# Designed miniproteins, single chains: the designs that were tried, part 89

Each design is a single chain, and the fold is of that chain. pLDDT is the mean over its residues in the fold that is shown.

## One batch from the design tools (miniprotein)

Design m3083
Fold by ESMFold2-Fast:
Structure m3083 (fold): chain A 101 residues (1-101)
Amino acid sequence: LLERARAAAESLVGRTFEGEDLEEIARRIAAALAELAGPDVRVAAVAVKRASETRAYISVLLEGADGEAVLVTLEVELEGNRATVTAAAAGADSPLAREAA
């Protein structure tokens, strides 16, 4: 799961998501991440941390069919009703995960 989560996270960098609020945007990003990681992967949890008016961290916990879990952390740039993924990392020990905590 970790390698698939990493590849999925990397593929989202530079993509823009729209939603009514940051929580909806975070759910859409989480859904896209799970879809890219594979049909056996589900979103177990989503958390949002707003860092500034223009920046937020989105933490997505992905679970595979065997119960393996991987934390993916994404940094997004906020523009009105849009968020662009500027960085992403898989693993709870990543520098990005520490910033989101």
Scores: mean pLDDT 81

Design m3084
Fold by ESMFold2-Fast:
Structure m3084 (fold): chain A 69 residues (1-69)
Amino acid sequence: IAALQEKINNAQSSVERAYAYRDLGNAYFAEKKYDEAINAYNEGLNHAIGSEVTVLRDNLKAAKEAQAA
């Protein structure tokens, strides 16, 4: 988690920041911290463009479904 936060802080572009937030969301999802995963994916969407928007939306949907289950 700390290493992923460092990647976000050091991101040089919006696209890199979106990828870093996706990785952070995926890490929280793996730990079953679905609220934190949802927050990370939403923040990633604020920086995402192109195909990464679709990836983050799909990941967000999966996290919301897991939270509801």
Scores: mean pLDDT 77

Design m3085
Fold by ESMFold2-Fast:
Parts: sequence; C-alpha cells; structure tokens
Structure m3085 (fold): chain A 97 residues (1-97)
Amino acid sequence: SAADLLAMGDEILTEIDKILPQLSPEDQKLLEQQKERLREAIAALKADPDDVRAQIRFLLVYTETTAEVLVLARRTGDPILQQLAEYFSQKGKEALS
C-alpha cells in the first residue's frame, strides 16, 4: 500500500539522519542531495497515493538511496552502514514483489 511505502521512506530518512554526523562533508552533501530526491518522491506519492507511476517512482528513488548507502559502506568498510544498506535493499525488493 502507499501507506507502507511512505513508512519505508520515513524509516530510511530517519536512519540516514543518524549516520550523517559521522560522515565527511563531501559524503554528507551527497546523502543530503539523495534525501532531497527521496522527499520529492514522497511528496509526489502523498499528492496521489493511488498513482501506480508515483508508487514505482518512489521505489526507484528508494533503491537509488539504498545503493548510495551501500557505496558509502563499501568505501568506508563500516559494518553498520553495510547492514543498514542490506536491510533497506531487502525492504525495497519485497515492496517490488
């Protein structure tokens, strides 16, 4: 449901906010830009929750966001970031099924 997708968006944004203070200024900027893209997708979904295109667009941006966290995890070797990226990747795959 759209409510489940919005809950996924709120959860990933909350978790990104927890990790931001630990990152370099460059990585903070990249994740802040990705957060803005995700907030735009969330706003579009809130405006028309029954629009299948908005739902699929949300999932694509969500997947892009999980990929950015995974890139960061692999560059830093941080096991917490790796676990976080895997968790959100799994959530995104389940929502696409």
Scores: mean pLDDT 87

Design m3086
Fold by ESMFold2-Fast:
Structure m3086 (fold): chain A 101 residues (1-101)
Amino acid sequence: SQAYLDEMESLRELFLRIAGLLIAHLATRDPEAAARARALRERTEAEMERLLEEARAGADPREVLDRAHLLVSEALGELAALARAAGVSRDEWRALVEAGV
């Protein structure tokens, strides 16, 4: 289903935009936190790519989409925790998320 694949790609792009904004925000303020955010982005992108390949190979589209939603939700939670640990305020985090949608 093309609409299903498009939805999964939209979820991937949303996560990558938010992660990229946080990495850029942290790059000079906290290079170690930026490196951790990059590692999380790379791991999450690899997992999302694997789910997208499973979908293209004929896996149940609803099951794989549910797994993609869970993966992105978990990864965004980990990004939020990294941001908080690096001293990013609630208002700064909210602005980054809003800019990524």
Scores: mean pLDDT 87

Design m3087
Fold by ESMFold2-Fast:
Structure m3087 (fold): chain A 86 residues (1-86)
Amino acid sequence: SAREEEAIEQLGQALLEEGVSEELVEKLKEAIRNKDKEELLEVAKKIQEELKLSDSPENIVKGFLNAIQAAQISEAEAEALRAALE
């Protein structure tokens, strides 16, 4: 969906700003789009190493998926507010 794609792009931009490599961010985006749990874990391990995160790769994956879900909800609320103001 367009909403999911926007959420994925927002997550990617945030990770780039935090210093994650472009190659790793692109692999993360594709793993999320493809619902590839094994690739998500492998990419999360590399992000953990680059950012020196204390969280497990499994928790990092959960964090990313929760962020995507939250962004989609926020977009829906923003659309509803915009419609109410018109």
Scores: mean pLDDT 78

Design m3088
Fold by ESMFold2-Fast:
Structure m3088 (fold): chain A 89 residues (1-89)
Amino acid sequence: MSADERLREAVRRFLEALRNEDFERAREEIRRIRELVADESVSLEALLEAETELGVEEIRFVVEKRPEEALELLREASEVIREAILRKL
């Protein structure tokens, strides 16, 4: 599995955990995302895809009035991805 594929999988698992309100699992997936984005082999394209997906989900979570903890974790994951994008620019 490529670094890009691992990132896509981690983001998918993270969003699944948030939708299920499994916040411990979501925090575990954020830790994996942090480890994965520290790998310089992750492409800018994969990071931008992740940023877009997380941004769309944040809007959806706000509209659905999801718990504040879910929004906090989603914003944390978005910040991790955003910082990784800025490091590649």
Scores: mean pLDDT 87

Design m3089
Fold by ESMFold2-Fast:
Structure m3089 (fold): chain A 73 residues (1-73)
Amino acid sequence: SMSKEIRELTTLTIKAAEELAEEGRYGLAIALLRMTIGILRSILKNLSPEDQKVAEEEIRRLEEKIEEIEARE
């Protein structure tokens, strides 16, 4: 389902961003998270109401992760 794909994308992106942050590559980690938010926002209007809610929740999770990583700089 699209909701599962959105959750999987977010989980993989956060994992990759955390690995980049562990290497001290904060700028690239933040860029990756921002790009994923951009992708989710670009498809949002074409999603079902249920999938849109999942996408919005995952966008918030990505935004929170950006704030966490920025605080580590």
Scores: mean pLDDT 88

Design m3090
Fold by ESMFold2-Fast:
Structure m3090 (fold): chain A 70 residues (1-70)
Amino acid sequence: MDATREEALAIIDEALAAAEPALSPETLAILRQYGRQRVDELVATSPSAEEVLRAARELAEALVRSAQRL
């Protein structure tokens, strides 16, 4: 599961990096912390790597939308 967790975290990090120029470092840190916690929860509760990665992509989209509103 470590490889799946790393890939899911990379998806979140890359999405937030695209929004980085418009956000404060403090806001980015909060969103990264939230994303990491959510990925850890998904890895712990989801039955498959495919489900974790799909949910991570959906979470990344939601975080980018949230970042654009901040």
Scores: mean pLDDT 76

Design m3091
Fold by ESMFold2-Fast:
Structure m3091 (fold): chain A 96 residues (1-96)
Amino acid sequence: AAAEENQKTVLVTLASPSAAARDEAIAEIRRLAEKVGTEGVRELPPATPNTRQLEVRTRSVEVRRDFVAAIRELARERKDVAIEVQDADGNPLEAP
């Protein structure tokens, strides 16, 4: 069912006036996705200037939780980029 798939999907939105900061943050997010063992990362067309968006598919709710925790840690370290993490329905995801 669609609801079960939504529980395994993460949407990541990055915003920064610096293209270099966006590129570096995207590269680190892709590395974290590989380390956590996600099924795949797809870049979506940006809705606004100075933003980039990723759709990340995971095998389980547990893998999604671990990935969200890693992204939240990255967001605390990267003060030059704003990172939003949401489920497929647009609800914010909290790190454990």
Scores: mean pLDDT 77

Design m3092
Fold by ESMFold2-Fast:
Structure m3092 (fold): chain A 73 residues (1-73)
Amino acid sequence: SMDDLIDQGDDYHNLGVRYRQQGNLDLAIQHFRRSRDLYQQVIDRFRDQMSVAQYTAIHLRIIGADIDIRLIE
C-alpha cells in the first residue's frame, strides 16, 4: 500500500540518520538512497490518488534525502 511504502521510506531514512551519527557514511548514503527510491515509488504509483498536501509531503521527503546524500558525498 501507499502507507507501507511511506513507512519503509521513513524507516530507511531513520537508519541513514543513525549510521551518519555513528560515522558510517557509506551505509548512511545507501540507506538515504533506498529511502529516496521508496518515496519516488509512492509518487510514481499513487500520484493520481494523492492530495496536493500528500504529494508535497512526499516530495519534501525526497528533497530532504537528496540533501542528506549531497552533504556527505
Scores: mean pLDDT 90

Design m3093
Fold by ESMFold2-Fast:
Structure m3093 (fold): chain A 63 residues (1-63)
Amino acid sequence: SITLTFSSLGDVIDSLEDITEYSIDDNGNVTLVGVMKSGPLKGQRVKVILPSSNPTQAIVEPV
């Protein structure tokens, strides 16, 4: 997995197309699954995790 910096959840949503999963757990961790529009994983379906403890540093992994 790689770490990408996003300024907001809106930026994450705007960075993805064909979003098939969007969830927020009881601890505030956000998970999205979609296809990257740009960057090093452009065109790949990825899981993006925004930890509540560090929401500006997304954990991104191909699925």
Scores: mean pLDDT 82

Design m3094
Fold by ESMFold2-Fast:
Structure m3094 (fold): chain A 79 residues (1-79)
Amino acid sequence: MADKLREQAKYFKKKAEEYKKQGKDELAEQYQKLSDLNLQLAKAVEEGDKKKVEQLRKELTKAIGRLIRVIGDQIDKQL
């Protein structure tokens, strides 16, 4: 539902701002990307564009994978 996607986008934007304040620019950039993609997906859902929804879902999955990698790299450097 578009309302849930907009809520998720707001959450990711808040995380991006928090990490940017901590000087974790790479994490901030990845969370901002997730926020932007969730907003685009919400719009596509509201417009009933099933083809665009499918494309954006695939892009969101790839973006989540990139975020997991960035988090993993940061943890590995501390361990």
Scores: mean pLDDT 81

Design m3095
Fold by ESMFold2-Fast:
Order: structure tokens, then sequence, then C-alpha cells
Structure m3095 (fold): chain A 90 residues (1-90)
């Protein structure tokens, strides 16, 4: 169980890291806009939600500590909303 929980956490961390990287690249290119940030956040939130839903179907749930670590690791508002909703169901 713990190993599979760690894998789920790493998948979510990877999606968050990728989204942060996309935002950083757009900022460096001078192409960063609120609309593009929203698109990246919504895409990341959908992917994170899918990861959590698929894990739940397999009987895998993240601990409160793992969720708190993920919440601290992201500045993406839409991803935070997904993680907070999941935490309420624990």
Amino acid sequence: MKKKQTEVKLEIESEVAFAHMEIAILKLEGELSEEKIKEIEEKAARRVKKILEEAEKEGISLSEEQLEELLKATSLEKVKEVLEEYKEKL
C-alpha cells in the first residue's frame, strides 16, 4: 500500500512541476498572461483529479500528511482546490 501511495504522490508532483515549468517558460518568453496561467492550471487540475480518481478506484488513498505536502508544493489555485476537495473526503 505505502509504495503505491508514494507513486500516486509522485505522479501528482510531476504534473504540478510540469505546470510550474510551463508558466516559468512563458514568463521568460514574455508571453505570460492570466488566460494562459488559467489554461495551465485547469489542465493540471484535471490531470491531478484523474490521478486521484483512478487511485481511489484501485483502493489507494493518500494520507493527510501527503496531501499537506502536495498543497505546500503547489502555487496552482485550481490544483489546490482539487486537493482540498479530496482531503475533505478522508
Scores: mean pLDDT 80

Design m3096
Fold by ESMFold2-Fast:
Structure m3096 (fold): chain A 90 residues (1-90)
Amino acid sequence: SQEDLNILLERYNNSNLTEEQKKEFEKRLEEVKAMSDEEKRKLVEEILKELLEDGVITEEDKKALLERFEKDLLGTALQLTLQKFMLEID
């Protein structure tokens, strides 16, 4: 949802990220924006698989996120990219 994305963005804005980390994240967002729908789907499926294998989400969460992706491809791909980035820097 937009609320979940806003919570992640607030967490991102409140984190003590370096200028290099901010530039890397901005680059990843621009790469996602430039992706085809098929490339976004593959990215989302790969991130969800990693989150499930790491115990960050449940099978039910994965199903709900895939259903959300079909309604909002770009927004869901951006949200999951942000979530993955925040996990990598923690």
Scores: mean pLDDT 78

Design m3097
Fold by ESMFold2-Fast:
Structure m3097 (fold): chain A 116 residues (1-116)
Amino acid sequence: SKEEVEELAKIAQKTDFDSVPVEEAEQVVNNLIKILNEGIRLESEEAIILAASALLNFTKSTTYQSLPEDKKEKIQLQLQKLALKIPQHLKEKISESKEKPTISYENFLKAYKEFL
């Protein structure tokens, strides 16, 4: 439902991505992209903004920064294609979190499996 996708996007935005194992980085990106695509499908501005903000948070994580350049380039290409799907008026509302993350990666994965 729309409400479940919005709640999942809120959880994603508060997730500590520094705790993500490097080998799971691409899976995390795919999971966040799926949440964002569901937000677009359901026309939820809140879910789109929060999921896109979670993706930005991930690109600032120590996990993302430790990736090989070829994997970073692949992720950046995915994010560029995804950005074309986001309504222009919402792009100004997408930003990195200034608050400390409060949700563990493990709890994010549990929520993802429950809601999607």
Scores: mean pLDDT 88

Design m3098
Fold by ESMFold2-Fast:
Structure m3098 (fold): chain A 61 residues (1-61)
Amino acid sequence: MSEAEEEKLVKDAREGVKKFLEAGNKEGAITGAEIAVLIGKYKKSKKVKEEGEKLLKEAKE
C-alpha cells in the first residue's frame, strides 16, 4: 500500500466515524472503525490499523 493510499484511508476513516458520531449513530461509527482495522490488517498497514483501533476506542466511549 502506498503512503498516499494510507493517508487517504486514515482521512476517510476519521471523517466517516466523525460523521456517524455527529449523527448520533454510534453503531455506524463502531462498524466504520472496525472496517478500518480490517483494512489495515488485510493490507498490512500498521498506520491504518492503529488509526482504526483508536477510532474504535473513541466510538465505544
Scores: mean pLDDT 81

Design m3099
Fold by ESMFold2-Fast:
Structure m3099 (fold): chain A 68 residues (1-68)
Amino acid sequence: QAEADALYQKAVDSLDEARRLFEKGDKEGAIEAAQRAIDYAKQVYDAYPNLAEGIIREAERILEEVEK
């Protein structure tokens, strides 16, 4: 599925951006990027459930850490 592949790539890219922004101390950017990663991952959940779950879990971890 071309659409699912594109959305999965956007989820991965958004998660990588969230990690980068979090390490730089950009809380607002990290939250925004992590939320984008979750949104894209949810859209591909039926096509790639294990991969989507992994992205959601990592993004949620970033969201939890920025609240500290």
Scores: mean pLDDT 83

Design m3100
Fold by ESMFold2-Fast:
Structure m3100 (fold): chain A 106 residues (1-106)
Amino acid sequence: SLQDYIDELKKRIEELNTEFKKLVEEAQKLVPKYRAGLAKRQAELDARIERIKENPEEVKKGSRYEQDLARYVEEQLKKENETLVAEISRLQAEIDRLKAEIDRLK
């Protein structure tokens, strides 16, 4: 019947809304992790600037190990942030697709 068809469409819309909400929650969890990574990088740079201001000659004599370790940490944080941005973009595209499908069924 026409009523059965309407009921099936309503059920499908509810299922799509549930999937949409799940993807939004996943995206919201990734954004804080990305921001935390940026904050860690800024704090590390600020600490380095202060060390240079206090002891320019001693920073130049700093162990190669300390310099290599700092560089490694910066590269890891950059890679993590790039990966999170890519994942957020992918989830946003999936959210947009589901929103369009929900709007089509209304």
Scores: mean pLDDT 67

Design m3101
Fold by ESMFold2-Fast:
Structure m3101 (fold): chain A 75 residues (1-75)
Amino acid sequence: SLEHSILRARLIAIATEVYIAKKLGIKVDEKDEQLIKDALETAKNTDDLKVIKKVVKKVEPIAKKITEKLLKYFQ
């Protein structure tokens, strides 16, 4: 469904921000990076929309923190 695609794309975007942060030398907690990797793998291996929504919700606070670090790096 379109909703599945949007949520999976959101997780890919989050994983991409982690990749960029690490390339720029920005410190990302190993535990936070692992949670994002686990969420992406879960979303790849399930069609259960409830499960995909749950893992996205779990990583959103981590994604926000990484985005804030990236914004501070460029400002």
Scores: mean pLDDT 88

Design m3102
Fold by ESMFold2-Fast:
Structure m3102 (fold): chain A 98 residues (1-98)
Amino acid sequence: SMEKKKKVEEELLKEAEEEVEKAAGRKHEFDEEQKEAMLRQKKFQILLEEAKTDEELRKGIEELQAMVEAGADPEEILERAERLAEEAVERKVEREEA
């Protein structure tokens, strides 16, 4: 399971890098901070897409929105958002293997 998770993250990062390079029309060198940010963004894109058909993920997004409106700690909001995005990636992988 951990090896599978790492492979999925590597595939998502490769897709994100290819999207940026295609849009720029040239090859790009990415540092570790940029790679981490791109992977995070890709996971959030997956969360938003999966939430269209997954009621539990949609509820999680609504709870994150409520936390933002309530003035919750930005660190707690980010940690919860990252966990929810990771769950969305896992659910997408499970569906694609079915």
Scores: mean pLDDT 79

Design m3103
Fold by ESMFold2-Fast:
Formats: structure tokens, C-alpha cells, sequence
Structure m3103 (fold): chain A 79 residues (1-79)
């Protein structure tokens, strides 16, 4: 299903962002933002199709994890 594929792709991008951040590759910002964008697309698709998310709490926690990782990586890169 498209919803499942979007969530899986968001997870893959988040994993790529974590790997990039660990390697000191500044592309982690792009990967995290792309993961958030796909997650937002999945949430919007579920809302528009009136399809319940499999686990709304897990989706909320995943979004928070990406946002926290982005903030932490940006803080580490700042002076």
C-alpha cells in the first residue's frame, strides 16, 4: 500500500540521515527533512482517504525522533 511505502521510505531516509550525521556528512539535514516530508505526506494521505494510521502514537513518536535528531545534529554543528 502507498501509505506503508511512504512510512517505510521515511524510515529509510531517517536511517540514512543518522548514518550521514555519524559520518560528519552535512547531507543529514536533507535526509531528515525528506523523512519529515514523507511522514507528513503519509499522515495527509491517511487523513484525506479517511484511513486510520496503524499506530498514531508510533507515528507521533517517529516524527518527534526525527525532529530531535535534526535539532541535536544542528546544535552539534553550531559553535
Amino acid sequence: DLLERLLQEAQALFDQGLAAAAAGDPSFVTHYNQALQLLDQAVQLAADSRTPLPDQAAVTQFRQAIQDALAAAQAAAAA
Scores: mean pLDDT 79

Design m3104
Fold by ESMFold2-Fast:
Structure m3104 (fold): chain A 87 residues (1-87)
Amino acid sequence: AAPITVTLSAPDEVKVGEPLTVTARASRPADRIRFYVDGELVAEFRGPVTEASVTVTPTKPGEYTLSAVAERDGARAVASKTVKVTP
């Protein structure tokens, strides 16, 4: 089967207390999509799923790595983006 791919969309920068929406899109229906912030699981969507979004509100300034993992039929795709949170 063709491999699955995933894309992740999020702002480059947000302020503390401002809602941050992260969207993942899979090239094919995934069995699940999981969202991570600095390697910590924050949301899991079980499929079939081609698009999922999570909204988080940062409480502390810093640079955060957002990741989305899409899985289908044992294949795995990962997309990551760094977001800057300002005071």
Scores: mean pLDDT 84

Design m3105
Fold by ESMFold2-Fast:
Formats: sequence, structure tokens, C-alpha cells
Structure m3105 (fold): chain A 115 residues (1-115)
Amino acid sequence: PSDEEIREAVLELSYAVAKASTKSLGLEDKADEVAEEFTRLVAELARKREEGDYAGVAKSVLEIGKLDADLLREAGKKDKAEKVLAGYELIAKGYEAKDQALVDEGRQLLLDASS
């Protein structure tokens, strides 16, 4: 597939996953709003990455992390929200510093939070 086809597939999947996840947290009234915002942030992240704007990529990663953490807090999952935010903060720091080890540490923290 082309890079454009991959981007379109990622955005469609991002919308569907964000909507389903928001509904599963009992926040059905916010599901479309959250899915739209998440998809917008993913598209912005992809654009900044193409431009080589790693500081901008870091900012978009933090915005995604804050959105995810806020939803978890609203669902009463405060401890999980803190762990998820910490993971996204490490990923963002890694992108800003161009440090793959920090990105990998943040990804591992997100995986651990998901189990």
C-alpha cells in the first residue's frame, strides 16, 4: 500500500478505536467528539513527522496522552490515567530529544498500563 493509503487506514482505525473505547468507558455522549479530536491529533502528528518537526510531534503526543488520561479519570480510573500520562510524557520527551530509548520506555509503560 502507498503511504497515503496507510495514513487513511490509520485515521479510520484511530476514529473507530477512540469511539469504541470512549463508549466502553461509559462515555457514549462524548464518543464522537473524542473520536474526532483523537483523529485530528493523529493527523496533526503525522503531518509534523513528515515536516521533521519533532518538537511538534512531542507536543501532539502529549495532547493525545492528556486526552486519554482525562477520559480514564472521568471513568474513575485515576491510577491508570497517571500511568498512561507518564508513558506519553516519556514518548514525547524521547521525540523532542531524538532519544529512541526514552520512546521505547514510554511505550513499555503504556503496554503495562493496558494490562
Scores: mean pLDDT 83

Design m3106
Fold by ESMFold2-Fast:
Structure m3106 (fold): chain A 96 residues (1-96)
Amino acid sequence: EAKEAAEKAAEGAREAARYAGKAGGKKGAIGAAAAGSSYAGAYFSRKYLKGKDAAESAALSALSAAGAAKSAGGEEGEKGAEKGEEGAKIAKEAAE
């Protein structure tokens, strides 16, 4: 369960990075880079941590990716933020 929740957070962070990139321009590029960095954090948390620690760390990374996507702006940035926030919520609930 915690492993699956951490995987959902990593997927949310990946989607946040993808949508930030779709926003385009300099803001989209910066948002995608920041969200991609957060996705890497979520991925490594899932890979190297176990149980609640993996889920908690992945949730924080997914929230960071959501914030980066939102900063890219526009409709695509908002969609990215929603994906990151949903993944983070699932992982946070599994960490509790």
Scores: mean pLDDT 76

Design m3107
Fold by ESMFold2-Fast:
Structure m3107 (fold): chain A 87 residues (1-87)
Amino acid sequence: MEGDEELARAQAEAMVEAARLTGDEEATREMERLAEELVRNIDDIEAMERIAAEAARLLAEAAARGPAAPHLREAAREMARQAEEAR
């Protein structure tokens, strides 16, 4: 259904954005590939689950070793600040 395709594309965009926040361009490129696979397999639940697990692993590894640790810390602080302001 069109709605399911839109949700898959939104998830794919979120995955790529998360990878961009790591500052690791190679991880971002791999995440873009996984995002495209996710959209192509929207009717295959097992494939989508595998792709999601692979994406989560890639993000964790990129965050741990990528040059974006300072930017991730700044993003986390900004999110915490916004959450406090919303209270």
Scores: mean pLDDT 69

Design m3108
Fold by ESMFold2-Fast:
Structure m3108 (fold): chain A 73 residues (1-73)
Amino acid sequence: SLDDQIAALDAEIADLQAKIEALRADYAARAPTLSPLEQELEEGAVDTAIATFNVSIRNLQKQRAALEAQKAA
């Protein structure tokens, strides 16, 4: 059903958001043990990974909006 498809997308979006938060938390915990150069490099890598997850989230949100529009029609 459309409701089942929307629920599946909501679960996938929530999973990706949880992964972003875990990635931020891991970096925050490790940052005090790193040199300034290592912090810069790891922060850049974390930011790149988060940006990639955010692209996936935006695509899933667009799919969700399309399904909601179908349900409203």
Scores: mean pLDDT 90

Design m3109
Fold by ESMFold2-Fast:
Structure m3109 (fold): chain A 90 residues (1-90)
Amino acid sequence: SRVEELERLLDELEEMIRRGASAEELEAFLKSHGFRGIGSLILEGALATDDPAVRQRIITRGREIEKRFVELGGEATSEEEQKIIDQLME
């Protein structure tokens, strides 16, 4: 399913960070999968599921990845995308 595909991308991002990947490598990975940034992956994953528990898990994991990505010098999710993600957490 699309949800399973997106959760595999989160697994891969977590593995890349664990192995010491740079922000540039993480950005290239996201771009190669059609995402503008981590926020667009989180939004697509959250919107791909009708299960609130799965949606919360995707957003939580994605935000932890984003925190680490920004620490590495990556770009933060836009204010517009953050507002949508916050609404989906309700």
Scores: mean pLDDT 85

Design m3110
Fold by ESMFold2-Fast:
Structure m3110 (fold): chain A 73 residues (1-73)
Amino acid sequence: ELAAELVLRNILHLGKRGEADKVRDFLVNKLKVDPEVADRIAEALKAGNYEEALRLFAEATGIPDEVLERALA
């Protein structure tokens, strides 16, 4: 739980720094997330839609809604 929350917070940090493409590459190459889903996450981060980006990531990686809710608080 704590580790998953920290990953979500790091994705937000990278997105806010304009490093959405690094998040996308990590999702595809290290976590084996579908490239179509990874592209949608990166697009949401670039648009500033952080809640949508984290929701898509949580669904793709099986992170529970309770962890997602804590990361967004």
Scores: mean pLDDT 79

Design m3111
Fold by ESMFold2-Fast:
Structure m3111 (fold): chain A 91 residues (1-91)
Amino acid sequence: SEEEEIKRLQKFFTELLQETLERVRAVLPASLSEEEAERELEEVRGRMFQLLAMIYHGEPDEVIEEAIATLPERLQPIFRETVERAREKLA
């Protein structure tokens, strides 16, 4: 059913977001305080949620890539991998 498919997509995106945040946490500088690290992760969460929403609503690849290009270079590969996994699920 359409409702079951929506629930599967919600679960997939929730898990994908959590996995992405864990990958980002692993590449954060060890010099950051716990509070600084949590702030960085909250900003990443917001940006990733926005990006996944754009993908879900069918935004062009150019717009998605421009959004990724505004991120710090160290985070861009993580975001690109997450975007590709989201695109595969929605294809």
Scores: mean pLDDT 83

Design m3112
Fold by ESMFold2-Fast:
Structure m3112 (fold): chain A 69 residues (1-69)
Amino acid sequence: SAAELAAALDSALAVLAPESAEIARGLQEARKLAEQGDVAGALARVEELVRRFPHNAILRSLLHELRRL
């Protein structure tokens, strides 16, 4: 659901936002899409972040979790 997706994005933001403004902006955009019900758009934004930051374990875990929703 969009609510479950938004909750997962909020959890990732709490950990990653203090460490990377670029990741924070990308996750905030994904969260806006999730709030609008655009689950596919939110997923695409997270996939873009994982592509740019492939070694970030939290982003990879988030993407795996979102693909199960």
Scores: mean pLDDT 83

Design m3113
Fold by ESMFold2-Fast:
Structure m3113 (fold): chain A 80 residues (1-80)
Amino acid sequence: AKEFAKEIGNKLIEEAKKIENEKVKEKLILLGLSIEQAETIEGVINGLETALEEFKKDKEVPKEVIELLEKLLEEAKKKL
């Protein structure tokens, strides 16, 4: 669980480096850092689902970021 949380969090932080919108980049980095602190798979899933709902409502968030979050959420759900 902790190793998986760090893996998902790191993927989010690395993808954030490719984002040109500084506000979206910051949000994605903060999400990645938050996910890295998750102690359970359920914690990772909850964090990703909450972020995905928020990010889908933000017009500044690129489609590629939404697709990344959806992919990582599916990976997390497979670990249950």
Scores: mean pLDDT 82

Design m3114
Fold by ESMFold2-Fast:
Structure m3114 (fold): chain A 84 residues (1-84)
Amino acid sequence: SKEKADELIKKGFEAFNEGKYDEAARYWLEAARLYIEMGDKEKAREVLDLVRAHAEYLEKKGFPDSVVEPLRRAAEEIERLLEE
């Protein structure tokens, strides 16, 4: 449902702000999957952009690749799902 997807976006932000980047990536990927299942490809694309922006933020701040990798992996999977 839209409510479940919206809640997952919120949980992703909360996890990111706590430094739990793997949890943030997981929540945002699950939200994107739900938006795609509902036919809302525009919202799923917004989630893709959000995940990419957060990965780029960490890279620009000098975080190691191992910390950024979960967000990069989530973005790759969302992009793949949007191409189907």
Scores: mean pLDDT 89

Design m3115
Fold by ESMFold2-Fast:
Structure m3115 (fold): chain A 81 residues (1-81)
Amino acid sequence: SELDELLERAVLLAWQGYVLAGRSEEGTALAKELSTASPEERLARLREIADEFLRSPNPAIRQVAERLRELIERAEELLRE
């Protein structure tokens, strides 16, 4: 579904943000955690991650966070339907 594709892309983008931060093990753990989570649980966790990344001093990580927020907003719209 479009929702599943958006959430998969969002998880991969979050993982990229963790790699850029030198936290690739946390990114891998997150991907495993979210693979069995509900769409609502995945969105809640991804929002937390996006907010964290937006506070990063690294502009590349902040750019990842901005893209992640766009995917989250689109996924939330699909869940409201």
Scores: mean pLDDT 86

Design m3116
Fold by ESMFold2-Fast:
Structure m3116 (fold): chain A 61 residues (1-61)
Amino acid sequence: SEKHLEGAAKVAAGLGGVSEEKGRKAAEVAFENPDASGEEIAKKAGVSRRAGSAAKGAARM
């Protein structure tokens, strides 16, 4: 949902030290690839491994 996506974007941005726009990109990749690792999400979204892992965790809540 949009609310879940926004929440995941904020978590990815805050924990990953990236902008909310980059956090949103990581969250979108995490929702589209529910079995992807945090590292795979980070590579696809162009963000740090930490941001990718945070996006994965938030998307699975």
Scores: mean pLDDT 81

